# Designs tried in a protein design run: designed miniproteins, single chains, continued (4). Part 62

Each design is a single chain, and the fold is of that chain. pLDDT is the mean over its residues in the fold that is shown.

## One batch from the design tools (miniprotein)

Design m14139
Fold by ESMFold2-Fast:
Structure m14139 (fold): chain A 86 residues (1-86)
Amino acid sequence: MLEKGATYRFTGKLVFDEDGLPVYEVTLEDNGLKGTFYPTETKYDEETGKFSGKGKLVLEDGSEYEVSFEGTVTSSTSFKGTITVL
């Protein structure tokens, strides 16, 4: 469904599951697709609120993508940025 090599804008929120583990829920703004993001590599700059890294995106239909991402935190539980499908 997502195009390999393409870049998509996203918004995201951080929630905690029953075990207190962080879950990153994302919405792709250009097509409205929703999913969960599983970061494997993350860099975060506290001074600017900017982050980047790599991870796996799992959409609601069960499709999985390896992605790179970059973005900015917008609150303690929200963020936005872009993902690129690897």
Scores: mean pLDDT 81

Design m14140
Fold by ESMFold2-Fast:
Structure m14140 (fold): chain A 74 residues (1-74)
Amino acid sequence: SMEEITKLLRESTRKVLEALIAGDVDTALAIMEELAKELEKRGEFELAKQIREGIEYFKKNAEKIQALAKEMAA
């Protein structure tokens, strides 16, 4: 359901931010990849594609994203 997908997105986002604040970029990327795979398994291919595009952006901008996450936690 969309409610279950929304919950999955919220939990995954929280875990990504926690990993980034801890300085663990590899864990943040792994969480995002697991999210994309879970969405694909649920038939949410368009949303999974958006997450994979986000992963690509994150890889190219990891330092800036990590700095922003730390600022948001302060």
Scores: mean pLDDT 83

Design m14141
Fold by ESMFold2-Fast:
Structure m14141 (fold): chain A 72 residues (1-72)
Amino acid sequence: SPPRTRTGWVEFRIENGQTTTTGTLFPGVSIEGDRPSTDPSLQGRRVHFRIEWRLTEDGETETLRQEHWEES
């Protein structure tokens, strides 16, 4: 299949000593907020991401390129 592109964002929040996320999130995307964290510097931060992917001939998803950047 031809390559496809998806974009989204994730906002981080720390509640009761645990990092939570809201927004658009894709399975298999490695984002810092996906790990448990009590780091207060993550609170209220938004991260944008761009993923290029395709379907293989056996119907699996293949990630070709992944980018992320923090919203200022």
Scores: mean pLDDT 62

Design m14142
Fold by ESMFold2-Fast:
Structure m14142 (fold): chain A 82 residues (1-82)
Amino acid sequence: MKGVEAALEAGRYASEHSSDLPGGSTGGVALISGGVGRVTKDPEFAARSAERALENGLRDPRLSEEGKEALRKALEIVREKA
């Protein structure tokens, strides 16, 4: 399911490339979105939920420049592959 795989890939990318808590936490939400979408067989939910989490995470003022770059690339993964 492309949307599920996109959400999981984006969540892993954000978690691996964000050393700050806001970035890692956002990656975690994207991973959960992918997992839920897989269990419920709802890839559109997975992709949309992950995209929304990444967009919201990018608005956190505590996010480092490295975390912001990681979340931007994760968002591109969801948008390109879902």
Scores: mean pLDDT 83

Design m14143
Fold by ESMFold2-Fast:
Structure m14143 (fold): chain A 93 residues (1-93)
Amino acid sequence: MVKQEVEVEAKDKDGYVFKGKLTMTFVTPTQVSLSGKVTVEKDGKKYEGEASSSPFPVSQKEVGITFTIYDPETGKKIVIKINVKVDVDLTVP
């Protein structure tokens, strides 16, 4: 199974910001998904959780990612969907 780390920067309209690495996993030879543990920031507060995408073609340059994060003070579950640009160099021989 081929796995690759991808740098992702995502900003929600409500001020939630993620900048970090997600794991790209091949679901089929031509389709991949993104996933990983994340820390999302808003107003100096850090929200921890998980990011995931539905499978998408490896040639796709813009992908919808779902962030499921938890407020550290209240435990409130927050679900954020952001379209991010993905630039993956898949030049593997």
Scores: mean pLDDT 77

Design m14144
Fold by ESMFold2-Fast:
Structure m14144 (fold): chain A 63 residues (1-63)
Amino acid sequence: SSVQLVKDALQQINAAFPGSLEKLAQDAGLLREALSAYLPPDKLREIDNNTLLNAAKEVVAEE
């Protein structure tokens, strides 16, 4: 559920800024900053860096 919410937000980021996800998938700090525009802080706080990075890598791989 939370992972799917992150993936949906990542797809929105990719649609708005094509090619950005490859860079974000390598840096948890930048990824969190980008996602903070699409997800509430409480939801982001519940998800660890490894889970966020893996979700970004999965979305990149599906392109």
Scores: mean pLDDT 80

Design m14145
Fold by ESMFold2-Fast:
Formats: sequence, C-alpha cells, structure tokens
Structure m14145 (fold): chain A 92 residues (1-92)
Amino acid sequence: SEKNKLMVEVSSLTLSTLSSMVGTEIGARRSVEEARREYELTEKAAEETIKKAEELKKKFPEDKEDADKLIENTRKLLEEAREIYERAEREE
C-alpha cells in the first residue's frame, strides 16, 4: 500500500539522519573536514525525512501527531549535529 511504502521510507530516512548525526560526532574527533562532510549528510537526510513525514501527515491525517513528533525529533538531531560541527570548527 502507499501508506506502507511511505512509512518504510520515513523509517529508513530517520535511521539515516541518526546515523549521520552520530557520524558528525565521530568525525569531529578526527578532523573538522570529516565533521563537515558528515554534517552535510545529516542535513540532506534530515531534509528528506521531514519532506516524507510531511507527505505522510498530509495523506494520512490519523498519523499527524506521530509525523509531527518525527519532524520535531529530526530537527533536534540536525541542530545537535550543527552544534557538534560548529564546536569542532571553533577548536581548530
């Protein structure tokens, strides 16, 4: 079903966003260049996650509250990755 396909896509993208955020933290311990690369991956994954979650929210209003929480959590992960990257850049 369309809903199941969209749910799988959102789940996959959420894991990608989390993985890239963790990668930003690991990268920051190695070099600012690695932190930047992983942060950029986190931005892309977060943007795709939010886009798909908003699509889920529009097509299936019954899942609105869960989609809103996912969007909020994704934005928090992106903000955390940004802070990690900016801290690494300042310490260079």
Scores: mean pLDDT 83

Design m14146
Fold by ESMFold2-Fast:
Structure m14146 (fold): chain A 91 residues (1-91)
Amino acid sequence: MEELEEKLKEAEERVKEIKEEGTEKYPEEERLKVLREYTLYAIKVAIENAETTPGLTPKHVEALKEIAALLEKGASLEELRAKRAEIAAEL
């Protein structure tokens, strides 16, 4: 738990640094990598807190786990969009 929360905070600070220092100072590939890492850790923290989060159903938790798995595999934006559409049809 603590390690995951620390990684999320580190990713949040990295996103903040890129925004404050100017996105033009960072290559697009580096910015996308930081955003992917931030999104992944944010989803993992949301899953751990799902039991205490109003409105997160078991289906939402399953959907978040599937998106997290795709992010960990380095899935393309198109693959992420296709999975999101599939999940939306099942919810």
Scores: mean pLDDT 72

Design m14147
Fold by ESMFold2-Fast:
Structure m14147 (fold): chain A 94 residues (1-94)
Amino acid sequence: MAEEIEKAVEEGKISIEEAIDLAIKHKIDTVGAAQARLLLGTASDEELDLVIEKNPALAPLAEYKREKGADRAEILRLLAEKEKASEEELQRAL
């Protein structure tokens, strides 16, 4: 069914957002669905933890999203120190 969802997106039958919702609802590719929801900004804390564990390339972004309940200025300061990111760039990543 994951392959059927991917094919439906490729053929333009459903949107990427609809495909992500279907994948999460049916738990067919929990890691892939969590990564996609991270990029859309809709990931749950449990999904963020899964990305941190399974995808080292996206782990820094997932860790940032997990910390967004903390002081936003402190999070922005930490990211600016590490990656030289601007406020505008961080707002696009959020």
Scores: mean pLDDT 59

Design m14148
Fold by ESMFold2-Fast:
Structure m14148 (fold): chain A 68 residues (1-68)
Amino acid sequence: MVEELAEEALEVAKKSNGSVAAIARYLVEVAGVPPGEAVALAREAAKLFEQGDEEGVLRLLKEHLSRV
């Protein structure tokens, strides 16, 4: 579950060209992350994605996503 959510969030980043708003929306609506936490995670994920570190994006999201 957590791995699938992280992979889907990375796909959202790819489709939205690293949009913090798009990633945060996915984290809130699908992963059940609180809005403030989702925005913080989305900003960190977007920075890693901008640097081409897709592996870092997946690691970050897997570590911070909880089951809901």
Scores: mean pLDDT 79

Design m14149
Fold by ESMFold2-Fast:
Structure m14149 (fold): chain A 59 residues (1-59)
Amino acid sequence: DIYEFAREYALSKGYSEKKADEIAELVVQTVKESGAHPNKRQIEMLIDAYIQREEVKKQ
């Protein structure tokens, strides 16, 4: 389950449950919109990129 994996990965990075749920929802939505079937590494890379953008580029 992409949602569960993304949520657990975000939690392992030190995020709160609320933020981990938000990240997991974004990953699932991105996958649905792209029609892709990402593997675990691709999901991790997507989350890592999101984290880095949020820190450097705060909107």
Scores: mean pLDDT 75

Design m14150
Fold by ESMFold2-Fast:
Structure m14150 (fold): chain A 83 residues (1-83)
Amino acid sequence: EELKKKIEELEKKANEYRLLAESYLGLARMALSVAKLAEKSGDLEGAKKSRELAEELERKAREYEEKAKELEKEKKKLEEELK
């Protein structure tokens, strides 16, 4: 049952990373919305800052999504080894 415990830990960690990725992606979308509003109001500097923030948040989202995928692959391998 030590293997089962490892599978559960990997699943929990993968889910945590996936939730983080979704959260960062949501924040990136909000930053893009702020950038569009700033552009519409003529605040070009504010728009640029918000777009830069969105790019950073999207990058973090991608990093966490990849971490989640790697953990899911490890979990799947352990599950298949069990049977």
Scores: mean pLDDT 85

Design m14151
Fold by ESMFold2-Fast:
Structure m14151 (fold): chain A 89 residues (1-89)
Amino acid sequence: SRAEELLKRAEELLKEMVEAAKAGDAERTRELGEEVTRVAEEIAELAEEVAEFAESEGLDRESALEEIPTLPERLRALGEKVVAAVEAA
């Protein structure tokens, strides 16, 4: 499904971002954080389909529909904090 594809892409990008952060690569960490945020925006646009997938995994559909639209801003904020931490190290 499109929802599963987007979630897998987000997971892969997050893993790459963690590896870049561990390596002290602030520039790559920022780039990957921006890519994760863009994928989260696509996930938010497909909130109903993503919530349907979440329900199939045992999560509450209504809660998912409420939380999914907040993902882009939450991931952007997280990315900024991670980049700042890497730059400060």
Scores: mean pLDDT 80

Design m14152
Fold by ESMFold2-Fast:
Structure m14152 (fold): chain A 94 residues (1-94)
Amino acid sequence: SSEQQEASAMFHEAVQKLAELLKKYEAGEISLEELAEEFGRFLRELVEKNSHLSPEVLINTLELLRSFVEKEIKDEKLKKAVLEVIDEVIEEVR
């Protein structure tokens, strides 16, 4: 469906932004706090850009992102910071 394609695009944009921020963090260009703040801002803007999607679809997409982070990020401190940001954005959409 069109909604499913848009949700998929939203997920891929979030993953790309996270990968970009992780690369900067690993290079020492940004702090963990700056990564969390920039990722949170990006996710909120991404939710606003996709506000035509139902809250349920937005939440399901963010929960898929949360599951991706749980599986793919091995650094526990980094994982916790990123998950806290995603959880905050999920609660704002609810």
Scores: mean pLDDT 88

Design m14153
Fold by ESMFold2-Fast:
Structure m14153 (fold): chain A 87 residues (1-87)
Amino acid sequence: SMEELRELLEEAEELLEELEKSETPDTGKFQRLLIVLGEAASLLPPEVAREVGELAQEAMDALNAGDYEKALELLREALELIRRALE
């Protein structure tokens, strides 16, 4: 539902903001954010869900490569994609 999607977006935004303010990578919050984005993607049209999934995968790849700033930037892009789907 649209209400469920909005609630997931609010949780994702809070998690991302906390991660962006942290000087040390919080892998638990990062994993929770990936779960929330996956749940949100399941409520979206297939084309948007695919793009969100691609950004989430790229973010995981960036984290595994040690590029934490890029990982968070990609998750921010995923969040903005979901926001645009609500317009």
Scores: mean pLDDT 84

Design m14154
Fold by ESMFold2-Fast:
Structure m14154 (fold): chain A 65 residues (1-65)
Amino acid sequence: NAAATRRDSERALEYAKEKGKEEEVQKLIDDFEKRGILTPEQALAVFLALEEIKEAIDRIIERRK
């Protein structure tokens, strides 16, 4: 549900804070939340997007080390 998706987004945001990417991740989360009502399909899409964002952040940081 949306609440579980928000918890995952909070984890991703905390991870981004440690990596100095919190603003970029926050903008993406805010964009998803601006839609307001998340249908089950939208909530799943957001969850998958957050997983991709976490992985992308890791790759960017490793590449720029």
Scores: mean pLDDT 61

Design m14155
Fold by ESMFold2-Fast:
Structure m14155 (fold): chain A 68 residues (1-68)
Amino acid sequence: MKVEIRVDGKTIVVEVDDSTSHEELVEMAKKMFPDAKVITLIVTHEDGRREAITIDTENNEVSVMELR
């Protein structure tokens, strides 16, 4: 699956295995950007389904929204 990582005005696109969980994506993003306050992931699955994962690193909160 394709993951678009948006943080502090930067966009990085990575491809990960389709079996990768939301938790694994969140941990990966936090590890890549430890000083970021908010990280947004746009996930595109092979079936065309899309999700937005928003990570608030200061409050340790994660929200997931399915995109149409």
Scores: mean pLDDT 81

Design m14156
Fold by ESMFold2-Fast:
Structure m14156 (fold): chain A 120 residues (1-120)
Amino acid sequence: MEEKEARRARLDAFLAHLDELAATEGTPVIRIDFSGDLTEEDLEKLSEALKEAIDRVREMRAQGRGVVVVLRIDASATPELKEKVLELVEQFRAELDRIAAGDPRGVGYIEFLEIELKEE
């Protein structure tokens, strides 16, 4: 069994456990999942999903509620598309850190980011 598959299985088990905890404690979980061959259209959809997640986090925090965000990207991309995805993810992390400032317990973040390069 390959080490990569074992890591994914452990992540999936952890995320299932997190969902159970969130259901018990009433903490919302926001999931952003992408897998497969990344296109310009997928990049636009990812950008919109990340923006919606930030807006949702802000709403929950304004209400004094905790929130957990899960970002899972398991994709192949050209070097140009990979760079754009990494820039979006970096901006997303920076915005989450800004929202979490003052109460780090209010925002949980889990990231799984594997992007394989395609030669053009």
Scores: mean pLDDT 75

Design m14157
Fold by ESMFold2-Fast:
Structure m14157 (fold): chain A 105 residues (1-105)
Amino acid sequence: SAAEERALLNRIIGLSLRVIGLEIDLERLEEELEKHKDDREALQRLLERAERLVAELRALTAEIRALAAVAPADLRSLVDRVLARAEELLRRAEELLERIRRLLE
């Protein structure tokens, strides 16, 4: 139905906006890391924030993947693009987390 299609589209838009929000958070963490590479206390705070960001991206990626599995063909390409962006951000966030951990060794 048109109502079901609209509800699904609104959900996809909501997930896309959440991906954008987490991308902004990741970019801020990357910038703060470059400024504080020699500050052990700042790095410990960045580690906690990066671990939280990775957890949020994993949960969001799983949610988008579940939606992609049941999305109608006409909306599948849109969901797949949101999923690809979330997976790219998760990879970047995991790399950032590993970089912070290496600096704390």
Scores: mean pLDDT 90

Design m14158
Fold by ESMFold2-Fast:
Structure m14158 (fold): chain A 84 residues (1-84)
Amino acid sequence: ALAELEEDLARLEATLRELGMEFEYEVKQLSENVFEIRMRLRLDGLEVELVATVDTASGTETVSEESVERWRELLERARRRAAE
């Protein structure tokens, strides 16, 4: 459900802020059960956008592999900085 997506996004935001990252998201409804989620991560002037499409009826998530790789690299950078 949409409420579950918003809860997951809120948990993600809290985790990312603990790592010193800025996180923004926007949810757009494309159809009755299909939502587009635009997420932005910022750290030290670096910015990565990840766009995911979620079907709440099937639980299917679709995301760009290229965006996931960039997202992962930024998260690893934040984790290394937080460990110092």
Scores: mean pLDDT 76

Design m14159
Fold by ESMFold2-Fast:
Structure m14159 (fold): chain A 92 residues (1-92)
Amino acid sequence: QKKLIEEVNKLIEEIAKIFEEGAENDKREEANKKIAELAKRAANIMVELPEETQIKIIGDKDLVEAALNTSDEDVRLALLQKAILKKALEKA
């Protein structure tokens, strides 16, 4: 679990750096694709972690609980991706 937690935090920090640095118009599409890829990777790791750990990483108990209470896996992953993006933006 410690290694997975470190990987998720690293992915969130990479997304936060992209938000902080910004991108020129010609690089904006590349930046957006990278953000989406990193968020998806982080969400896929998040589902392997205990609920309490997910809440600690995201800092939003209601959003994590909403994701985990969803029976649809695609909706769950989408909610986790939104949570990850929100956390990364807050760090930027």
Scores: mean pLDDT 79

Design m14160
Fold by ESMFold2-Fast:
Structure m14160 (fold): chain A 94 residues (1-94)
Amino acid sequence: ASPSVDEWIERLASLLPPAVRAQVRAMVAAESDPLERLERFAQLLLIHLLEAGDLERAAAVTELARQAREWLLAGRPIAEVAREFAARLERVLR
């Protein structure tokens, strides 16, 4: 089966420090909408990168979030947008 939005979030969260992973898991447990989960995940990641002083990755995440929003507004399915966003984000975090 194709990975769900939650599976992509968990995979990406595995690349983050334990404290940030705990915040991501709490957010996923509190939010049921897949689009809101993606937006809140991107926000938590951006906050973490800014607090760490990682301005280059913070800029890359901001640009990816902007592109993902444009893809959604263009009518692309959320599952396709989530997959593409996750793949590009994983590349930024490695």
Scores: mean pLDDT 77

Design m14161
Fold by ESMFold2-Fast:
Structure m14161 (fold): chain A 96 residues (1-96)
Amino acid sequence: SMEEKKEELLKELEKLLKEIALEELSKDPSLSEEEKEKLAEEGAKKAVEEVRRFIEIVPGEGLELLGELVEALRNKDEEKYNEIVERMGELVRKAL
């Protein structure tokens, strides 16, 4: 249930972050197509690992914010994305 929802949201987050990174990297003429794919995949995987660590620190609100983060990325809402990232940082600082 909650664990399954977490893993599904993290998988969706990785997919969305990879797609966004790849779209931005595709604008760089100095990078090969293979380099763009690798950088996008590595960046998305690293970000998901950081979000997974965040949820371990803040399990309740962390899962809720993960859902909101995925929705913001799906809607391409940069303002909401930045708000959620700032809130995640505040919660980590408060927990530590």
Scores: mean pLDDT 85

Design m14162
Fold by ESMFold2-Fast:
Structure m14162 (fold): chain A 77 residues (1-77)
Amino acid sequence: SMVDEELRLAIDYFEANLDTLVERMKTLSEEEKRKFIAEMRKTIEYMRELAKQSSPELQARADEVIARIEAKIAELE
């Protein structure tokens, strides 16, 4: 389904790029960092909504990626 494809693309993106995004955030001003964290939180909520309509396997992968993103956000706050 298109929902599964969209969620998979989001998962693949964060699996590939999360560490790079975190390193980039360390170079941002406090204001830019807050805006970036807010955008990541919006993306997490979107992924959660997609996961509710996705396969159980994809839901499990989304939950793991979301937990990893949340852990990285907590380290930066």
Scores: mean pLDDT 84

Design m14163
Fold by ESMFold2-Fast:
Structure m14163 (fold): chain A 66 residues (1-66)
Amino acid sequence: SLSDEELERAIAGLVGAEDLATARAGAHEILKHASPEQARAALERALENARSEAARTAAGDGLKRL
């Protein structure tokens, strides 16, 4: 699983992503390395706080993979 620091960096990168490739990379990092429970909470938080359509899309798609 991800450390708290690594998870917060991944969430921040996803939330602030301005393009879909960057957003998907952040969501992928969370899905690959976090536990399912940690990933769900992180992606739900990212979706709520997303600053772009790219970030919303990547977070929503990530939740569908859980």
Scores: mean pLDDT 85

Design m14164
Fold by ESMFold2-Fast:
Structure m14164 (fold): chain A 79 residues (1-79)
Amino acid sequence: MEEVVKKLAKKYGIPVETIKKAIEGDEEAILEIFRKLSIIRLSDLRDELLKSPDPNFQKAAKKIGELIKSVFTGKPLPF
């Protein structure tokens, strides 16, 4: 939802355009968010996205979770 995207953008200091693209499945936008946020803030963002029943929000949350997992396990980034 457009309102939720704007709130997330303000809360995390990420451009609205970048959050929107990440939710739409743009992997480069998700990587940009990963580079800008700490692991703790990324975990918070994942949890906020998981509160939505929207499949696109759920998919974005899963991709963020995979990035966090890669950092802790020393595995290569998944995308």
Scores: mean pLDDT 76

Design m14165
Fold by ESMFold2-Fast:
Structure m14165 (fold): chain A 59 residues (1-59)
Amino acid sequence: AVYEAVLLGAKMVKAMKEGRSAEEIAKELGLGEAGVRAAEYLKQGDEIRAIEVLTEHLR
């Protein structure tokens, strides 16, 4: 779960650098609300909370 969350986080950071919105990234990765929350934490630089949200979703 944590390893997969880290890989998803890396994909989300790449998509954010390409100018995609949190909602667009969440939709493309099939993460729903958890993906939106994780993307918002990544935009704030809170990588730990982003990984926690993704890890909980992937359980």
Scores: mean pLDDT 78

Design m14166
Fold by ESMFold2-Fast:
Structure m14166 (fold): chain A 75 residues (1-75)
Amino acid sequence: EKEDEEWLVKLNEKAAELYREMLAAPSQEVRDAILEKGLEEALKEAPNEEYKRAVESIFRQVRLALEDTEARRAA
């Protein structure tokens, strides 16, 4: 499963890029659009159910990290 391993590495890289992009986004609407588009594309590219779960898990973590960062900035 070397090709699948490479896909997971790229998924993690994409998640990190999305996190940075969302942090730099000028509005909530733009952040939501970035997250939704990224999630949709990643789910389409997932080769099986296990990787779809990995996509959902990673994107959930990205969202939670962003919410935590925003809460800390607001405090």
Scores: mean pLDDT 75

Design m14167
Fold by ESMFold2-Fast:
Structure m14167 (fold): chain A 74 residues (1-74)
Amino acid sequence: MKKAEEEFKERIKKEFESKGYKVEDEAIDTVLEDIKEILEKEGKDTNLSAEEMEEILKKRLEQGRKVLEQLRAE
């Protein structure tokens, strides 16, 4: 479990870094915790594949970054 999450975090970092961006561990950890909490409350299996976790995290990171840029666009 923990190892799979770390490996998936590395995958996300590599993908964003290949585009010239950096992703902080804190942001990734927060998103992962939020996803797990939501899934647990909905009675869903929290044991996601690395690919599924990557898709959910990418959507959340892009949405969060876009919202942050909108709020701080001056």
Scores: mean pLDDT 63

Design m14168
Fold by ESMFold2-Fast:
Structure m14168 (fold): chain A 55 residues (1-55)
Amino acid sequence: GAADEIAERTRKGAATVAASDGALGRALGVWEGRLTGEPRAAEAGIAGAKSAGGG
């Protein structure tokens, strides 16, 4: 039924977002490295945002 389909799509979305978190961090780190010379700064920012969400 519709509810089951929605639940399945929600699970897929959550899994995709979790997987994208790592990929996005790496891509952002490479891009930031070109402009700031500090790719780790982008990783720290992402880690900070994740920690701020916990509460």
Scores: mean pLDDT 60

Design m14169
Fold by ESMFold2-Fast:
Structure m14169 (fold): chain A 65 residues (1-65)
Amino acid sequence: EPLTVANLTTLPGVDPALARRILAAGFRTFADLVAPGALARLTAIPGIDRELAQAIVIAARRRLE
């Protein structure tokens, strides 16, 4: 499922500004958010700490399963 600002803001802790930063970092689908290395890539984004990155990955996995 392709990522948009609207569907990214359904994830915990993601506002529209952070959703735009996630898209700018190269994430394109929900599968990208659960891919190997996604946690490290998310934590490299300003405004995402490890706890928020883990919450995003868990929520994205639930969207795919």
Scores: mean pLDDT 82

Design m14170
Fold by ESMFold2-Fast:
Structure m14170 (fold): chain A 92 residues (1-92)
Amino acid sequence: LAEEALKAARESAEAYKAGDFEKALELEEKAVELLRELAETAPEEEVRRVHAEMVRIAARAVLEVAKAAGDEETAALAEAQIAKAEALIAEL
């Protein structure tokens, strides 16, 4: 489940960067559903780590697209999300 959720999140991020917004949304929904299933069977620390990694994956894709578009505000928000996710992963 953890590996499957992260794989779906990574595939969603790649679709987002490619401009395939519909595919990105479908894969993100799949990743969230897999995270929900993980939450029913795994320890809280594992669920929190996988969620933080998913957030970091998504935020990195948003940052790459925002920088390419010259969207400084969205880029700054994405960088802040990456930093928060990395801090949570380091604490777990």
Scores: mean pLDDT 85

Design m14171
Fold by ESMFold2-Fast:
Structure m14171 (fold): chain A 88 residues (1-88)
Amino acid sequence: MEEEMERVQEAVVRSIEAAGAHAIELVKKDVSSVDEALKQIEDVGRQAKQGAEQYLNDPEQARRVQRVAEEATRRAKERVRKAAEELR
């Protein structure tokens, strides 16, 4: 139970962080892609959250996954914005 929850949270964070890393590479090639990169991170975060919530089928666990996904999404977006600033 607890191990399953940890695996779900870790998978959600990893998917969002991977999207963030890819977005940073896009921004390094073309800074004008910042808005597109941020949207991609938001879309991945939303999909990961929804998938995990449906899988867990428990309101408490779903709320925990929601918080983790939202936090990871915010951090990834911040990293993309910082990368864009450093390229200016």
Scores: mean pLDDT 79

Design m14172
Fold by ESMFold2-Fast:
Structure m14172 (fold): chain A 77 residues (1-77)
Amino acid sequence: SYDELLKKLHSIYNDLINNKGSLYDLALGYKLLGEYYRTVYRRTGNPGFLDEAEKYYKKAEELGSKLTGEDKEKFLK
């Protein structure tokens, strides 16, 4: 649901401001933004939201590819 995605984004935002951010938090944040825009696209049919989803998924994948160890394992789940 939107509420679940927003709660996850809020949690990542709070972790960023408290911990000065991490590569994992940024990668996960972009992944969740991609999922958010994909959900909006499914509800509206507007291709602009699909383009936004793809943009954020690409950013997430680029950052995720730079993760190592436990953070990479978490991201790939």
Scores: mean pLDDT 76

Design m14173
Fold by ESMFold2-Fast:
Structure m14173 (fold): chain A 95 residues (1-95)
Amino acid sequence: SRAQELIERAAELARKGYEDPEEGEKEAEETRSILERAVKISTSKASNQLEEQINQGVAEIAIAVLITTSKTLPNKEASEELRKAARELLRLLQE
């Protein structure tokens, strides 16, 4: 799916965010975990409109936090491209 492609792209960019491979791998795993959980929450079956709104809000907040924290990545090009991928995922989930 397009969501999976964006998650994998963000994780790969997070890996490139650090010169140290160990730090990069940790960031990639965390990025993938956060975005996979956000997609799962956003796409989970809601029993009513309020539950759907809460699930959507939680997913959007998780992605927004990731966008903000990605600004601290040492590689600025990787950081910017990661934020771009995360914003595309956020827009996809809002549709």
Scores: mean pLDDT 87

